# Designed miniproteins, single chains, continued (3): the designs that were tried, part 29

Each design is a single chain, and the fold is of that chain. pLDDT is the mean over its residues in the fold that is shown.

## One batch from the design tools (miniprotein)

Design m8983
Fold by ESMFold2-Fast:
Structure m8983 (fold): chain A 81 residues (1-81)
Amino acid sequence: AMTREELRAFVEDLELFADYLEEKYKGDPSIQELVEKLRKLIEEIRKAIDAGDLERAHSLYREAQAVLDELIAKVQEKEAA
């Protein structure tokens, strides 16, 4: 299982990726919707870590990975067109 420090690093990387996508694809509503969902998950993971609820943080991490995978797929479709 990921440590608290590893979860924090993951969340920091996700925030940078969300910032990048929000600027690069600001005109794409489907990507912007997923970026907003990712930002909400980032906030919830941080809250779970701060509360010491690592079980909740790990569950939210899995959900964030699913959103990240969907974002990567949409970006790849845009770049391939």
Scores: mean pLDDT 84

Design m8984
Fold by ESMFold2-Fast:
Structure m8984 (fold): chain A 80 residues (1-80)
Amino acid sequence: SELEEAEKELRELEERLREAAKKGETDEEIRKILEEALAKIEAIIKEAMARQPELSDEELLEVIKEVNRIAREALKRIEE
């Protein structure tokens, strides 16, 4: 299902973000990128939680997709 695929991508991105966080311990630019991305992700999660239990499966999928998008963009910036 699309939800299972999005959750799988989320897990893979979480592992990559953890690896990037190790580099951020000594790299100010990487740390800044991670802080900005994590703040955006936190804001999205808080908004989604405030909408529970009214959140449909389709809306939950869109939330996970947006989190994944932010994580991908941050990792792309860090890896370049």
Scores: mean pLDDT 81

Design m8985
Fold by ESMFold2-Fast:
Structure m8985 (fold): chain A 82 residues (1-82)
Amino acid sequence: MVDELEKEFEKVKEERDKLSQQGLDTSRLLGRSMLNSDDSTGQQLSHQMQAYDDDTKRRLEELDRKANELKEQAEKARLERL
């Protein structure tokens, strides 16, 4: 049980780090595209970039919350075992 919670915690942490890196890469690409676009396309890219950043932040916050809950559960399980 504790080992499963720790494994799930590590998985969530890795997913968070991976998502964070992908978010930075995508934001950089969209930002560069906006500089080379006309007004209409630039507005659409700006909207997509903001929506992507907002979604990514929400997902990162969810992963951080899940990681904290799993850590707390693992600590409680360890305390009860010993």
Scores: mean pLDDT 71

Design m8986
Fold by ESMFold2-Fast:
Structure m8986 (fold): chain A 102 residues (1-102)
Amino acid sequence: NFREIKNNALDESLKTEDSELKEIYLGIASLAEQSENLYEEGKISEETANEIAENLQEALDALKEKDYEKASEHLNKAADLLEQAGLLELAKAARELAEKLS
């Protein structure tokens, strides 16, 4: 559920005093919102949308656990899915977030 992922990421961004971590949470919220819009527009399949949402949720869960390596892995998986869908700019945004965690 992209809306839930977005809201959870925004909430976490308000709770952290780490400026880099705040940017990563805001980035995940943006990825979730843009992916929802692309799904609603028919630009990505339901299967692809579900896999992107799963990886963004896993990245959020990993960040909350301070498992930055796992969060980076899931953001890269989301980027791979976006790239396969032809969404190169959004894939690049996801990869840049993953790189900040590695």
Scores: mean pLDDT 89

Design m8987
Fold by ESMFold2-Fast:
Structure m8987 (fold): chain A 81 residues (1-81)
Amino acid sequence: NRDSAIQDLQNAGDQSRQNGDTQTDNLIQQALDLLQQGNYQDALDLVNQALDLAIQNNSNQDFISDLQNARDNIYATVQSS
């Protein structure tokens, strides 16, 4: 669901900004812009990059879960279109 994916990414973006993770926040903001444009595949690619970076940096489980939920919601939108 597009609206759910946008909300999940906004929550993840707020968390990355609070943590000072500028690189992950930039990826999340770009993914949000692409979702607003209806470019779900490119948005999914950026969310996967943000998720890989969060895992590589040993980010907390709640943050990783928010990114995974966003990924799954975008994936469901791609599969439905």
Scores: mean pLDDT 80

Design m8988
Fold by ESMFold2-Fast:
Structure m8988 (fold): chain A 130 residues (1-130)
Amino acid sequence: MMMHLIKTLQEALEEIESEDRHDARADVLRAKLFVEEGKYKKALELAEKSIQKMGPRSGRALEARSKALEGLGKRKEALEYRKVAANNLADLDPTAAGAWRELAGSLRELGNLTHAHTQEGEWAYAEEVL
């Protein structure tokens, strides 16, 4: 359990919402918070809302959507959105530490998601995304 992360996300969300309730960043943070709380359906709804506001190239919003879909058991859909998110994060700035860290995180989580299907398919997919 990541209780410290949940509390930090809640405090950050309250600060952002006190300034602007319609900030797309608040929707992404709220979606991540709902994923950590196991509220995957609400997380998915907010992630989709943030994608609509930030545009289809928002790697962070797409990653939040993929995590929510994984929690709902929709692993194949989660993998497709993770692939798009990883590509978008790499395209934003391949030298940016933040983008590379998020790409590495997405690829690591992708490996975990594909473990139940086939290990060979997991490695082949990771090679295609890298």
Scores: mean pLDDT 60

Design m8989
Fold by ESMFold2-Fast:
Structure m8989 (fold): chain A 98 residues (1-98)
Amino acid sequence: SLAEELERFSKLPIDESLFKTLRITAKTAEPILLAMTAKDLIDNKRYDLLGLFVAAMELAKAPQEKIDMVERVINERATDEEIKIIEEHRERYLALFS
């Protein structure tokens, strides 16, 4: 799955190279695959990677349909506390890679 590929890539430092790869994936991947990836990251408590992924989607200017699909999965499956953690990671990566 895309989540397994992200998990393998997460063994690398979260740096410009990883961010560039996630940005390309966010722009080109099918909406349903992005939704499944968000679900897998929530289930595995990888809020750091999910925050990075949402930041990459925003910075890549991914289609709104794709962003909406991922946000919908987060809102349906994550608790308020988990959403806060995801948002904190998202804001950090937006500041770092803007």
Scores: mean pLDDT 75

Design m8990
Fold by ESMFold2-Fast:
Structure m8990 (fold): chain A 57 residues (1-57)
Amino acid sequence: EEERLKEDKEALDAFIERMKKNIEDLKTKSNDIGTRKRINFLEELIKKAREGYEKLL
């Protein structure tokens, strides 16, 4: 169980890093409503991924 959680965390950390880079790129492009909605979506994905992992602990 802990072995799988460790692998899941590594995968989640990689996913979160990629999402953070996407958010950074979006912030440099534009601050319009569409861009803000995309940023919020990615931020929610990061939060859900972290919360999901924490609930398994």
Scores: mean pLDDT 75

Design m8991
Fold by ESMFold2-Fast:
Structure m8991 (fold): chain A 100 residues (1-100)
Amino acid sequence: ETPAELRERAIAAIREVAAALKNPEIRALLEQLAEAIEREDWAGAEALVAQLNATVQAALKAGEISLEEASRVGQVLTIVTLLLHGLNEAAARLLDEYEA
């Protein structure tokens, strides 16, 4: 699998999670994350992952999202974090688990 194919899979996973979410703020941030990865804006992607982690944690504490929704967002954020660190094989394995 090429790095480009791996990025396309990650973008698809992010957009799928975003489409399933009812929280408009988290959905918008996930869409921005997908766009940053498409542009290979890795600094922007890193900042968005940090912002998403904080926003998801706050929303979960406030009861604005479910544990299942938070878990799904956490899954794609972990995949993106692995990609940001060049851990492509680990990212591919988590994508395979997500897609199963």
Scores: mean pLDDT 87

Design m8992
Fold by ESMFold2-Fast:
Structure m8992 (fold): chain A 72 residues (1-72)
Amino acid sequence: SIEELAKQLLDPSEEVQAEAARQLVEIGGEEAIRALAKALKDPNLSEYGRLLAQLALHEIGGEEARRALAEL
């Protein structure tokens, strides 16, 4: 689920974080964008997780993804 993938962005394993970001990009759409945006506002997100989430939003693209990035 998108909720599980969002949780995996906060995982201590970089491999788990990268796989979660990749799957969120493959899913795409509004829900994936919202999950990535929410993760980016979490102060516990690692620097690597933050980079992955930002790159994922860029890859999904569109107005909603651009809006999420602008709010950072």
Scores: mean pLDDT 84

Design m8993
Fold by ESMFold2-Fast:
Structure m8993 (fold): chain A 118 residues (1-118)
Amino acid sequence: MERREEARRRALEAGDKALSYIDQAITLAEKVKEENPELADKIISLLNQAKSLLTQAREAIEKGTPEAVEEAQRLLSQAIAYLGEARDLAEKVNPELAKTLDKAIEAVGEMLRAVAEM
């Protein structure tokens, strides 16, 4: 398999892992609503923004043009920022949610590293 095709495949697989962890985090954040609805809504909003950016980055990665690769890198960096904000908020209320977000951030980081090899 061509090196760039391997990098693309690794990026998409990391993206699937990240989306799975974000969906798990949203489910955990919904439970936080019972104790702190305002904080839970903010976390869910940040997670939905990160999920949207990951979806856009995935589409850019599938295009594979140099311009699309640069766009994917910008989108993934923004997604990491939103996940980081959500993680910091989560640490105050739910340690399991914070750990799930650490895994999501790690997966997006893997995706970003793979995109850098494309």
Scores: mean pLDDT 87

Design m8994
Fold by ESMFold2-Fast:
Structure m8994 (fold): chain A 106 residues (1-106)
Amino acid sequence: LVTQVTQLHNTLKEAVDAYLENPSEESRARALGANTDLSDFLGVLVIQAAVDKDDELIDAVSEANNANDALYNELSKSTPDPAAVASALGGLVVAVDSLLSTLKKR
């Protein structure tokens, strides 16, 4: 779980950084795709946490999902604001670090 979250998050960070450095429809599509891949995995993880009745993990995954959705909303605008995209990515980094810390306790 830690490895998969780390890999998906790193792929998304790299895609968003590439978009911010050289904005294009292609780099934006890559960032949106990476965001969706992370969202799909977090969705599976929250279901597993619910089955395990792990409230701490449910909360950590939900915070990461909320931050990831915020980033998706900024990237999906017709004219994304680079500062808002960078801010949303920063929020996701914090939420994912919290999730990884929670997963390491298991």
Scores: mean pLDDT 85

Design m8995
Fold by ESMFold2-Fast:
Structure m8995 (fold): chain A 84 residues (1-84)
Amino acid sequence: SLLEEGKKSIEAGNVGDGARLYVEAGKVDEAIKLLEEFLKKETNPNRKKLAQVVIEGLKAGKPDEALAEAERLSRELTRQHIEA
């Protein structure tokens, strides 16, 4: 199911992909709760930043914008690690 796949993706650190699956399933509130749980346990600053961006956008009622910004940020953080 979309929810099972989304939960596994978030737990694996793929927060953007997991959140998108929850949004597609119409379960935005569940996505927020799962991402907040992830954020409490995550120590990697880049993954925390990605989760925060998604949570804030979903809470603002802008899931499409939140997911697009998370994808952009993920690419930027990857680029910085390669170029730094």
Scores: mean pLDDT 78

Design m8996
Fold by ESMFold2-Fast:
Parts: sequence; structure tokens; C-alpha cells
Structure m8996 (fold): chain A 74 residues (1-74)
Amino acid sequence: MAEIEKVRNKALEEVQKLVPEIKTISEAKRYLVELMEQALTLSPEEAAALRELIDRLSEILLKYSEELEKLRKS
């Protein structure tokens, strides 16, 4: 279980480099969903910076999910 905590903490640190206010992985996932919803209501030009943030957060959370799957298979 210590390995799961280490993977979670590492992912959270990477998230916090982009959005320092996020305190948990659950908050990061909820924030990503909120950003995706906002992107649907904006023009492509207005959404450009928002889409970059969505892509960065998605990459961090995807890597976190991959590391968790590796631990589950152990």
C-alpha cells in the first residue's frame, strides 16, 4: 500500500505544479471534468489555453492510472 501512496503523491505534486489549489487526486479528476465542460461552452480561440491545461492534466492522470494498474497486477 505504501507504493500506491507514493504513486498518488507523485501525481498530485505534478498536478499542483499546474494548479496549486488542488489537494487530492479526486479534486484533480473533478477539476479536469469541469475544464472539459467549460471548453464546450467557449469558442475554439477562447478555449485554446484551457485545452492546453486539459491536455497536461489528462497526461498526469493517465500516467497515474497506468502506474496504479501496474501495482494491481503485482
Scores: mean pLDDT 80

Design m8997
Fold by ESMFold2-Fast:
Structure m8997 (fold): chain A 79 residues (1-79)
Amino acid sequence: SSSESMKESIKRAIEAAIEAIEKGDEFGLEIALAMLRMILGVNKVSSEKDEEIIELAERAIEAAEAKDVEELRRILEEL
């Protein structure tokens, strides 16, 4: 389903954010954040809004901006 595809996209973006944070790769982190923001933007304007996907993406953006790897790993466990 489209929701399953979006969850996979969030998962990949979070994994990229974790790797970038652990390596001190600021550019990689900016790319991961751009991916998460794109996912959030698409879902917010969709006629088939998935509130779970919106919440997960918003939490992931906040955690990635805070460089909170532990919270990013917790979000991955919910996906």
Scores: mean pLDDT 81

Design m8998
Fold by ESMFold2-Fast:
Structure m8998 (fold): chain A 65 residues (1-65)
Amino acid sequence: SAEEKVLEAGNRLRELEPVAPDEAKPYIDEARAHLDRAAQSPTPEERLKHAEEAIKAIDKAESLL
């Protein structure tokens, strides 16, 4: 569900943020922006889309660990 994806992204971002290298910063900012957009999205479809984009950005940031 959209809620599960938002929770997953939020938890992963919270764990990643304190340990991420500077090179990962733009991906962390991208993930945060998508989670903010998910929270502001009026439909579950838009919310899911932004949650999935946040997870994609988190995956990129984690690849730099």
Scores: mean pLDDT 85

Design m8999
Fold by ESMFold2-Fast:
Structure m8999 (fold): chain A 88 residues (1-88)
Amino acid sequence: SSILFSPAEVETLRKTIEEVLSKRKPVEPSPLYESYIALLKRDTPEELQNEIDQIEDAVKNGLLKLSDLIDLDTEIGVQHLKHAVNKV
């Protein structure tokens, strides 16, 4: 399946999203976001690359604003998403 997150990770992200949306406006693309995507693609096995490509494509097409979902400027945000991918 082209599902990146487990139900448990989705629940955690939902809570984080509510906190972010109550406090923050949408963020302009950051250098850390671009570095994060590049690093994620490098560290992800080829068989899981399709999941990463779907995230990147959704962000580029405005279907998902990843910067609005998690704090990608933190090490925790990056590790959280990588861990979800690695569970697949």
Scores: mean pLDDT 51

Design m9000
Fold by ESMFold2-Fast:
Structure m9000 (fold): chain A 74 residues (1-74)
Amino acid sequence: ETQANGERLAASYAEKGDFELAARIAEGLGLTDVAKGFRYAAEGDIETAKKYLEEALKKDPNNRIAKAGLERLS
C-alpha cells in the first residue's frame, strides 16, 4: 500500500510540474531512472529528462510516474 500511495503521489506532483518533489518521492521508492529524469526536468534539461523517463518506461511499461512526467514535458 505505501509504495502504491507513493507512486500516485509522485505522479500527481509530476503532473503539476513539481519535479523537485516528484524526484524526492521517486528516490524514496528506489525508482532511480525516474528520479534522475525529474531532477533534470527541475533543472530545465527537458531532453535529458525525457531520455531517463523513456528508459524507465522500457523497463516497466506500467510506470505511471514516468508516463505522467513524459505527458507533462510534452
Scores: mean pLDDT 81

Design m9001
Fold by ESMFold2-Fast:
Structure m9001 (fold): chain A 68 residues (1-68)
Amino acid sequence: SLEDVLDLLRQYKSRLPDLSVDEAQALLRHARRLVEEATGRPVPDVPVRSREEAREELDRLIRLVEEA
């Protein structure tokens, strides 16, 4: 459900500061697939080069689910 995906994304956000950039990229790839499946909308892969960009991308994914 959208609610389950939203909860999971918020959990990912809490873990993000403890991850390397490579780990954050892998987590975001997984998160995008979850959002795509839950919303029925294509979610393109966005390159992430820093932990700050990873946080911004995850916040963006959370908003996509909240607005669905």
Scores: mean pLDDT 84

Design m9002
Fold by ESMFold2-Fast:
Structure m9002 (fold): chain A 89 residues (1-89)
Amino acid sequence: SAQDLIDEGIEKLKKHYGLTDEQLREMARRLGLLSEKAAVLAFVVAKGLTEKDLMKMGMSKEEAEMLVSSAKVVGLAFKERGLDISEAL
């Protein structure tokens, strides 16, 4: 499913950057996000990661496409609220 591809992409990104559940929970709290998964998506947007970048990290094309699409939704929400997503870095 699309959610399984997103979840697999999130785990690969967490492993690549050494992001812990504790760090993501604190990031989510600081940014007013509802979940650690949303914090990972904010991180993708803040770093400007492309599908090609994610594939170089070991993601499949499908995982990379789903993760970027989901991250764009988070990025749009920050833009509409006038919030600086670079604080996810």
Scores: mean pLDDT 82

Design m9003
Fold by ESMFold2-Fast:
Structure m9003 (fold): chain A 80 residues (1-80)
Amino acid sequence: SMEELRARLQELVDEAAKLFVEIVKNAPEYKKEVFKLMREIQELVERFADSTDPAEQERILSRIEELVKKLKELYEKAKA
């Protein structure tokens, strides 16, 4: 449903924002990489908002999930 797709998008955006804050606090040397990933996520969020096709919205969510995984990888490096 559209409600479920929007909820998934919000969860991914919230997770990305939390990871961003923690990475910048713990390892400011990764700031440029984190900003690049956040820009890519924002572009996909805009594409999601402009889309009326649920199949395209699902593909966009999968792409955002990939970018959030990259943020998690940077977060693990930031903690080390």
Scores: mean pLDDT 87

Design m9004
Fold by ESMFold2-Fast:
Structure m9004 (fold): chain A 74 residues (1-74)
Amino acid sequence: SEIEELKKAKAKEFLEKNPDLSAEELLDTVPPILQLYVYKLLPKKSKELIEKLLSNELLTEEEKEELKKILKEI
């Protein structure tokens, strides 16, 4: 959807503006609505980062299922 593309674009912009932040720092500082999209753009995906994302109440059920699938592969 257009909203999802906008969130992805904003997440990419956030990463480009914060190149010196670690993955953990990025997820701590990003607006909650963009947190999942920032995570998807990270080169390293850890169990700890996914657990942090699962605490975000703004996640849809579909997004939670996607995160749980990724967690199973780690």
Scores: mean pLDDT 77

Design m9005
Fold by ESMFold2-Fast:
Structure m9005 (fold): chain A 60 residues (1-60)
Amino acid sequence: GKEALLQGARRGIAAAEELLAAGERAGSYTAFHHAKVAAEQAGDEELAARAEELERRARP
């Protein structure tokens, strides 16, 4: 349901930020992308926009 997608998106962003801090840029980029898709499916436009911005910054 929507709440599961939102929880997944939030956890995905946190995990992607940890990957980026560890220097795993490609993995971080993919994780931010998946978080964006989950936020979009949940209808959370603000969270999707945040994940998209982070995805752009993590681009390898």
Scores: mean pLDDT 83

Design m9006
Fold by ESMFold2-Fast:
Structure m9006 (fold): chain A 73 residues (1-73)
Amino acid sequence: SEVEEVLKKLEELKKKIKEAIENEDWETVLKLLKEMDELIQKYKDKFTEEQFKKVQEIVGEIQELAKEALEKL
């Protein structure tokens, strides 16, 4: 389904964001975070409760990692 493809895309974005953070590529981190947020907003009403909980876990983890990394700059 479209939603399953979106969830896979979010996992791919999470992996890319973590890699960009490790490479200190902050411009890429910010671009990918925006892309992730836009995807989530577009499909927010299409997720089941369980799927949306997984989305929130992914977003929360990435936001905390990015915030911590950026605060050290």
Scores: mean pLDDT 81

Design m9007
Fold by ESMFold2-Fast:
Structure m9007 (fold): chain A 63 residues (1-63)
Amino acid sequence: SEEELEKALAELVKRAEEEAMKIKEADPSAKVEIKVDGDTVTLTVTKGDETLTLTASAREALK
């Protein structure tokens, strides 16, 4: 249902925000960006010339 999808998306965003906070606490010089596009949450971490991208879909997280 749409409500289940919204809850799953909210949970993914919450997890991404928690991870972003941990990264910033460990290294304040790191650039952390959270992007929400439809049912997909993308966390991008840039430190110097290194970039790490993590992507998760709320729809795929549902049964």
Scores: mean pLDDT 79

Design m9008
Fold by ESMFold2-Fast:
Structure m9008 (fold): chain A 81 residues (1-81)
Amino acid sequence: MKALEEKIKKIEKEIENTKALQIDDDEEQEILNLMRTNNISVKDAFKIYVEKNKNITVDDIKERHKKAEEMFAELQKKANK
């Protein structure tokens, strides 16, 4: 359970450092699917989607924050159950 929380924390730091990620429903779902189906870390999956969306704008940053919160909540749910 706590290991999952660390992964969420890593995503948050990556978002702050990169400031190029725009987390979309598709991206969020693919990150989780990549972790599960290919047995890769959330950080690796997160990186893949950062590369896809290199354009950074203030709007993207705000949208990312909102999506990240939802993603963190979903991951936390799995950790609790």
Scores: mean pLDDT 58

Design m9009
Fold by ESMFold2-Fast:
Structure m9009 (fold): chain A 61 residues (1-61)
Amino acid sequence: MKFDTAEDALKSVIGRKPSVDDIKKLESLKDGEEVDIYDGFRNETYRFRRVDGKYEFVGVV
């Protein structure tokens, strides 16, 4: 599933309000780049990728 905004991708996958720093990490991605976002609440790391100007959840690392 692809998301139009970094905030929507983070909210939909992690299930809570994202930090400004996590939003900026996704927004700094160029097309085809990936980033790992750590969520201390769930103690999980989520991988996101930028594809065609949208954001895609890749998986849990």
Scores: mean pLDDT 83

Design m9010
Fold by ESMFold2-Fast:
Structure m9010 (fold): chain A 69 residues (1-69)
Amino acid sequence: SKEELALKFGDAVAEKLIEDYKRKGISRETYEKYVDQLVKLMKEKFGISDELAEKVRKRINEKLEEALG
């Protein structure tokens, strides 16, 4: 389903952002902007609902907070 694909893509992005944060030391504000832009792109490419977009954003941010503290 579109929901499963969107969430899996979000998981992959979160993993990449965590690695980049650890290596490059980017600010929280910078990765939050990346997440916002990604979610907007997913709405355009996957046609996901606003509710699903928010679910993807929340999932990415929760994974980032868990890994980055």
Scores: mean pLDDT 76

Design m9011
Fold by ESMFold2-Fast:
Structure m9011 (fold): chain A 77 residues (1-77)
Amino acid sequence: MEESLKEIDELLKKGYLTEEEANALKAILEGAPLEEIKKLLDKATGDKSLSLVERAQKLVEKYFEAKEKLEEEKKKK
């Protein structure tokens, strides 16, 4: 958990995630209340036509994609 939180902070600093996306991901990983996660996802995704689950899934997919790019960047230096 703490390791993943540090990784999210690194992705935010590198510009792969917005501050809102980073906050929403941290809330999901920490198991925050659904109401809190919903509010953070509403700020992060901007697309309120999607379900809460769809928005969470897209954000998690973006996180793993950004994480993969960060790891590739470190390896190819």
Scores: mean pLDDT 75

Design m9012
Fold by ESMFold2-Fast:
Structure m9012 (fold): chain A 101 residues (1-101)
Amino acid sequence: SEYEKLKKKLLEEVDRLIDGILKGDAKLVLESVEKIIELLNELIDDSNEQREILSIIEKMLELAEKLANGDTSVKAQLEAEKQKFEEKLEKAVKKNIEKLK
């Protein structure tokens, strides 16, 4: 479905955002943020659900910055936040599909 394609693109862009932070690639970070906002607007109609997902992404960015600066102790926390992001996105997308059939 179109929603499955957009969801996959969002997951890929979040991975690119994290990679950009880990590499210090400011251009990649900015381009990934822009695409993430665009994809969230296409996938999720509820502004509160978008805000919750953005909060999880913000936490992942905080952890990725710490990892980039040599704090390897946050690696497990980053993986846990990625899991939380994927689960929250799956639930939000399913709700949106059910309302907009």
Scores: mean pLDDT 83

Design m9013
Fold by ESMFold2-Fast:
Parts: C-alpha cells; structure tokens; sequence
Structure m9013 (fold): chain A 71 residues (1-71)
C-alpha cells in the first residue's frame, strides 16, 4: 500500500517537475490539483497535495508582506 503510494508520488513529482519547473506557481498548482480531483485520485493523495499548495500560498503571502514592509 504505502510502497505503491510512494511510487505514485515519485512518478507524479517527476511529471510535475517536467511540466511545472518553476516552483511557487500557485495558479498552475491549483489547476493540477483540480485535474487530479477530476481523475479520481485517492483522497489521501489529494489531501497531501492540498497541504503542499496551502504552504505555497502562505509563502507567497509572507513574501508579499515582507516586500510591503521594505517599501
């Protein structure tokens, strides 16, 4: 079970790096997540991707706040 899921995540990560080389593109990550939901990916896998996306969004918000304070 977990070994299969690890292989799925590794394959997904490899394909994601090929299609989305720029890390931090929140819009592209959201589109990818929506596509995974439409394809019926496992709920646990979707939850992990949602968590990663949420951390990415928080990073963008923090960067924007730092930029404002240094303006």
Amino acid sequence: EREERRAELEAFHARSLERYPGKGDVATARDLLDELRREGAPEEYIANVETALKLLEIGDEVDAEIARRRA
Scores: mean pLDDT 62

Design m9014
Fold by ESMFold2-Fast:
Structure m9014 (fold): chain A 64 residues (1-64)
Amino acid sequence: PSQEQLDLEVEAALHEIRAAVDEITRKRLEQDPNASPEEIKRTKEEAERHRKLADELRAQAQAV
């Protein structure tokens, strides 16, 4: 693989890790009776954004 491809794959992997952390946090909030629905929704949206960024970066890596 090229250095450019590897750099993009690293960035994609970091976003996947962030998405996984957000998903775990969301599951924890769903089990917390004191958590607000807004907090759960925001955490879910953050996880979705990071997954989309990871997918985009991985697609870019395959193109170089």
Scores: mean pLDDT 86

Design m9015
Fold by ESMFold2-Fast:
Parts: sequence; structure tokens; C-alpha cells
Structure m9015 (fold): chain A 86 residues (1-86)
Amino acid sequence: SMEERREEIARLAGEIVDVVRRWLAENGDTDPELLEKIREVVRLQAEYLRTGDPEAAERLLKVAEEIAKKYPETQPLVDRLREVLA
């Protein structure tokens, strides 16, 4: 259903944010660009949960793909997100 798909996309977005936050904490580093991308993921997740807008979901995937280029640990979550959006 559209509701189940929306919830799964939101859950995957949240997991990506959590993985990156844990990775930053573990490495003791602060990447301002990455923190900005995480904030964008949170914003797009909230918008998609509220509206179901396909454009918000597509933007979310693009930002998640950019995060995975810097943090490969997120790649399996991004791959799953792409599958759900296809």
C-alpha cells in the first residue's frame, strides 16, 4: 500500500541518518557538509511522510546516494531505498 511504502521509505531514511551519526561519533570527526546532508534527509523524510510527494522521495534518494559515496556503510540501505522507490 502507499502507506506501507511511505513508512518503509521513512524508516530507511532514519536508518541512514542513524548509521552516519554513529559513524561520525565513532571516528570523532565532524563533517559540516555531511551534517548538512543529514539535515536535508531529515527534512525530506518529514516532507514525504506528510505529503507522499514523489519529488521529495527522489530528492531523498539523491542525497542518500551522495552520503553513500562518502560512507559506504550506508550503501545497503540506499540500495533498499532505490528498490522501494522503483
Scores: mean pLDDT 81

Design m9016
Fold by ESMFold2-Fast:
Structure m9016 (fold): chain A 98 residues (1-98)
Amino acid sequence: ASKEELKAEAEQLKKEGDEAFNAGNLNEALEKYKEAAVLYKMIGDKLGEAKVLNNIGNVYKSLNKLDEAIKLYQQALEIYQAIGDKNGEATVLNNIAT
């Protein structure tokens, strides 16, 4: 698959994860986000990777797996800091605080 095809697949998987999360299908959301994270990492899309890591953190938080959630939020925070995304940093810090 081309880099463009892999990016489109990652974006679709993230969207499916978002839909599953909003429907309360937490295990499906987790699977979709993890698949998206692999693809974003393969193509070097740091912003996409950080967004889905934050979303995986939100899934673990909803499952009351707080230690796992914090680990994923920290991974997302490190990427947002590395790329200078201040809005992404603020989003993750708010998620850690709640």
Scores: mean pLDDT 90

Design m9017
Fold by ESMFold2-Fast:
Structure m9017 (fold): chain A 60 residues (1-60)
Amino acid sequence: MMTTTRTAVQEDKDGNRAVLTVTLSEDGTILSLSTEHSGGEKAKEVAESMERMVRDAAAR
């Protein structure tokens, strides 16, 4: 079985950056999920939002 790693980045004009890295199995099951953020509280909020969206998508 092959795994696929995907990275999504959200960045705003104020220097807030959120990075989501997800590793999926061949059938789309989430094997690992990590988030990184830099900047202010907005970066953390965006990272948490991205993580929630990926989990919701994986449940469908």
Scores: mean pLDDT 77

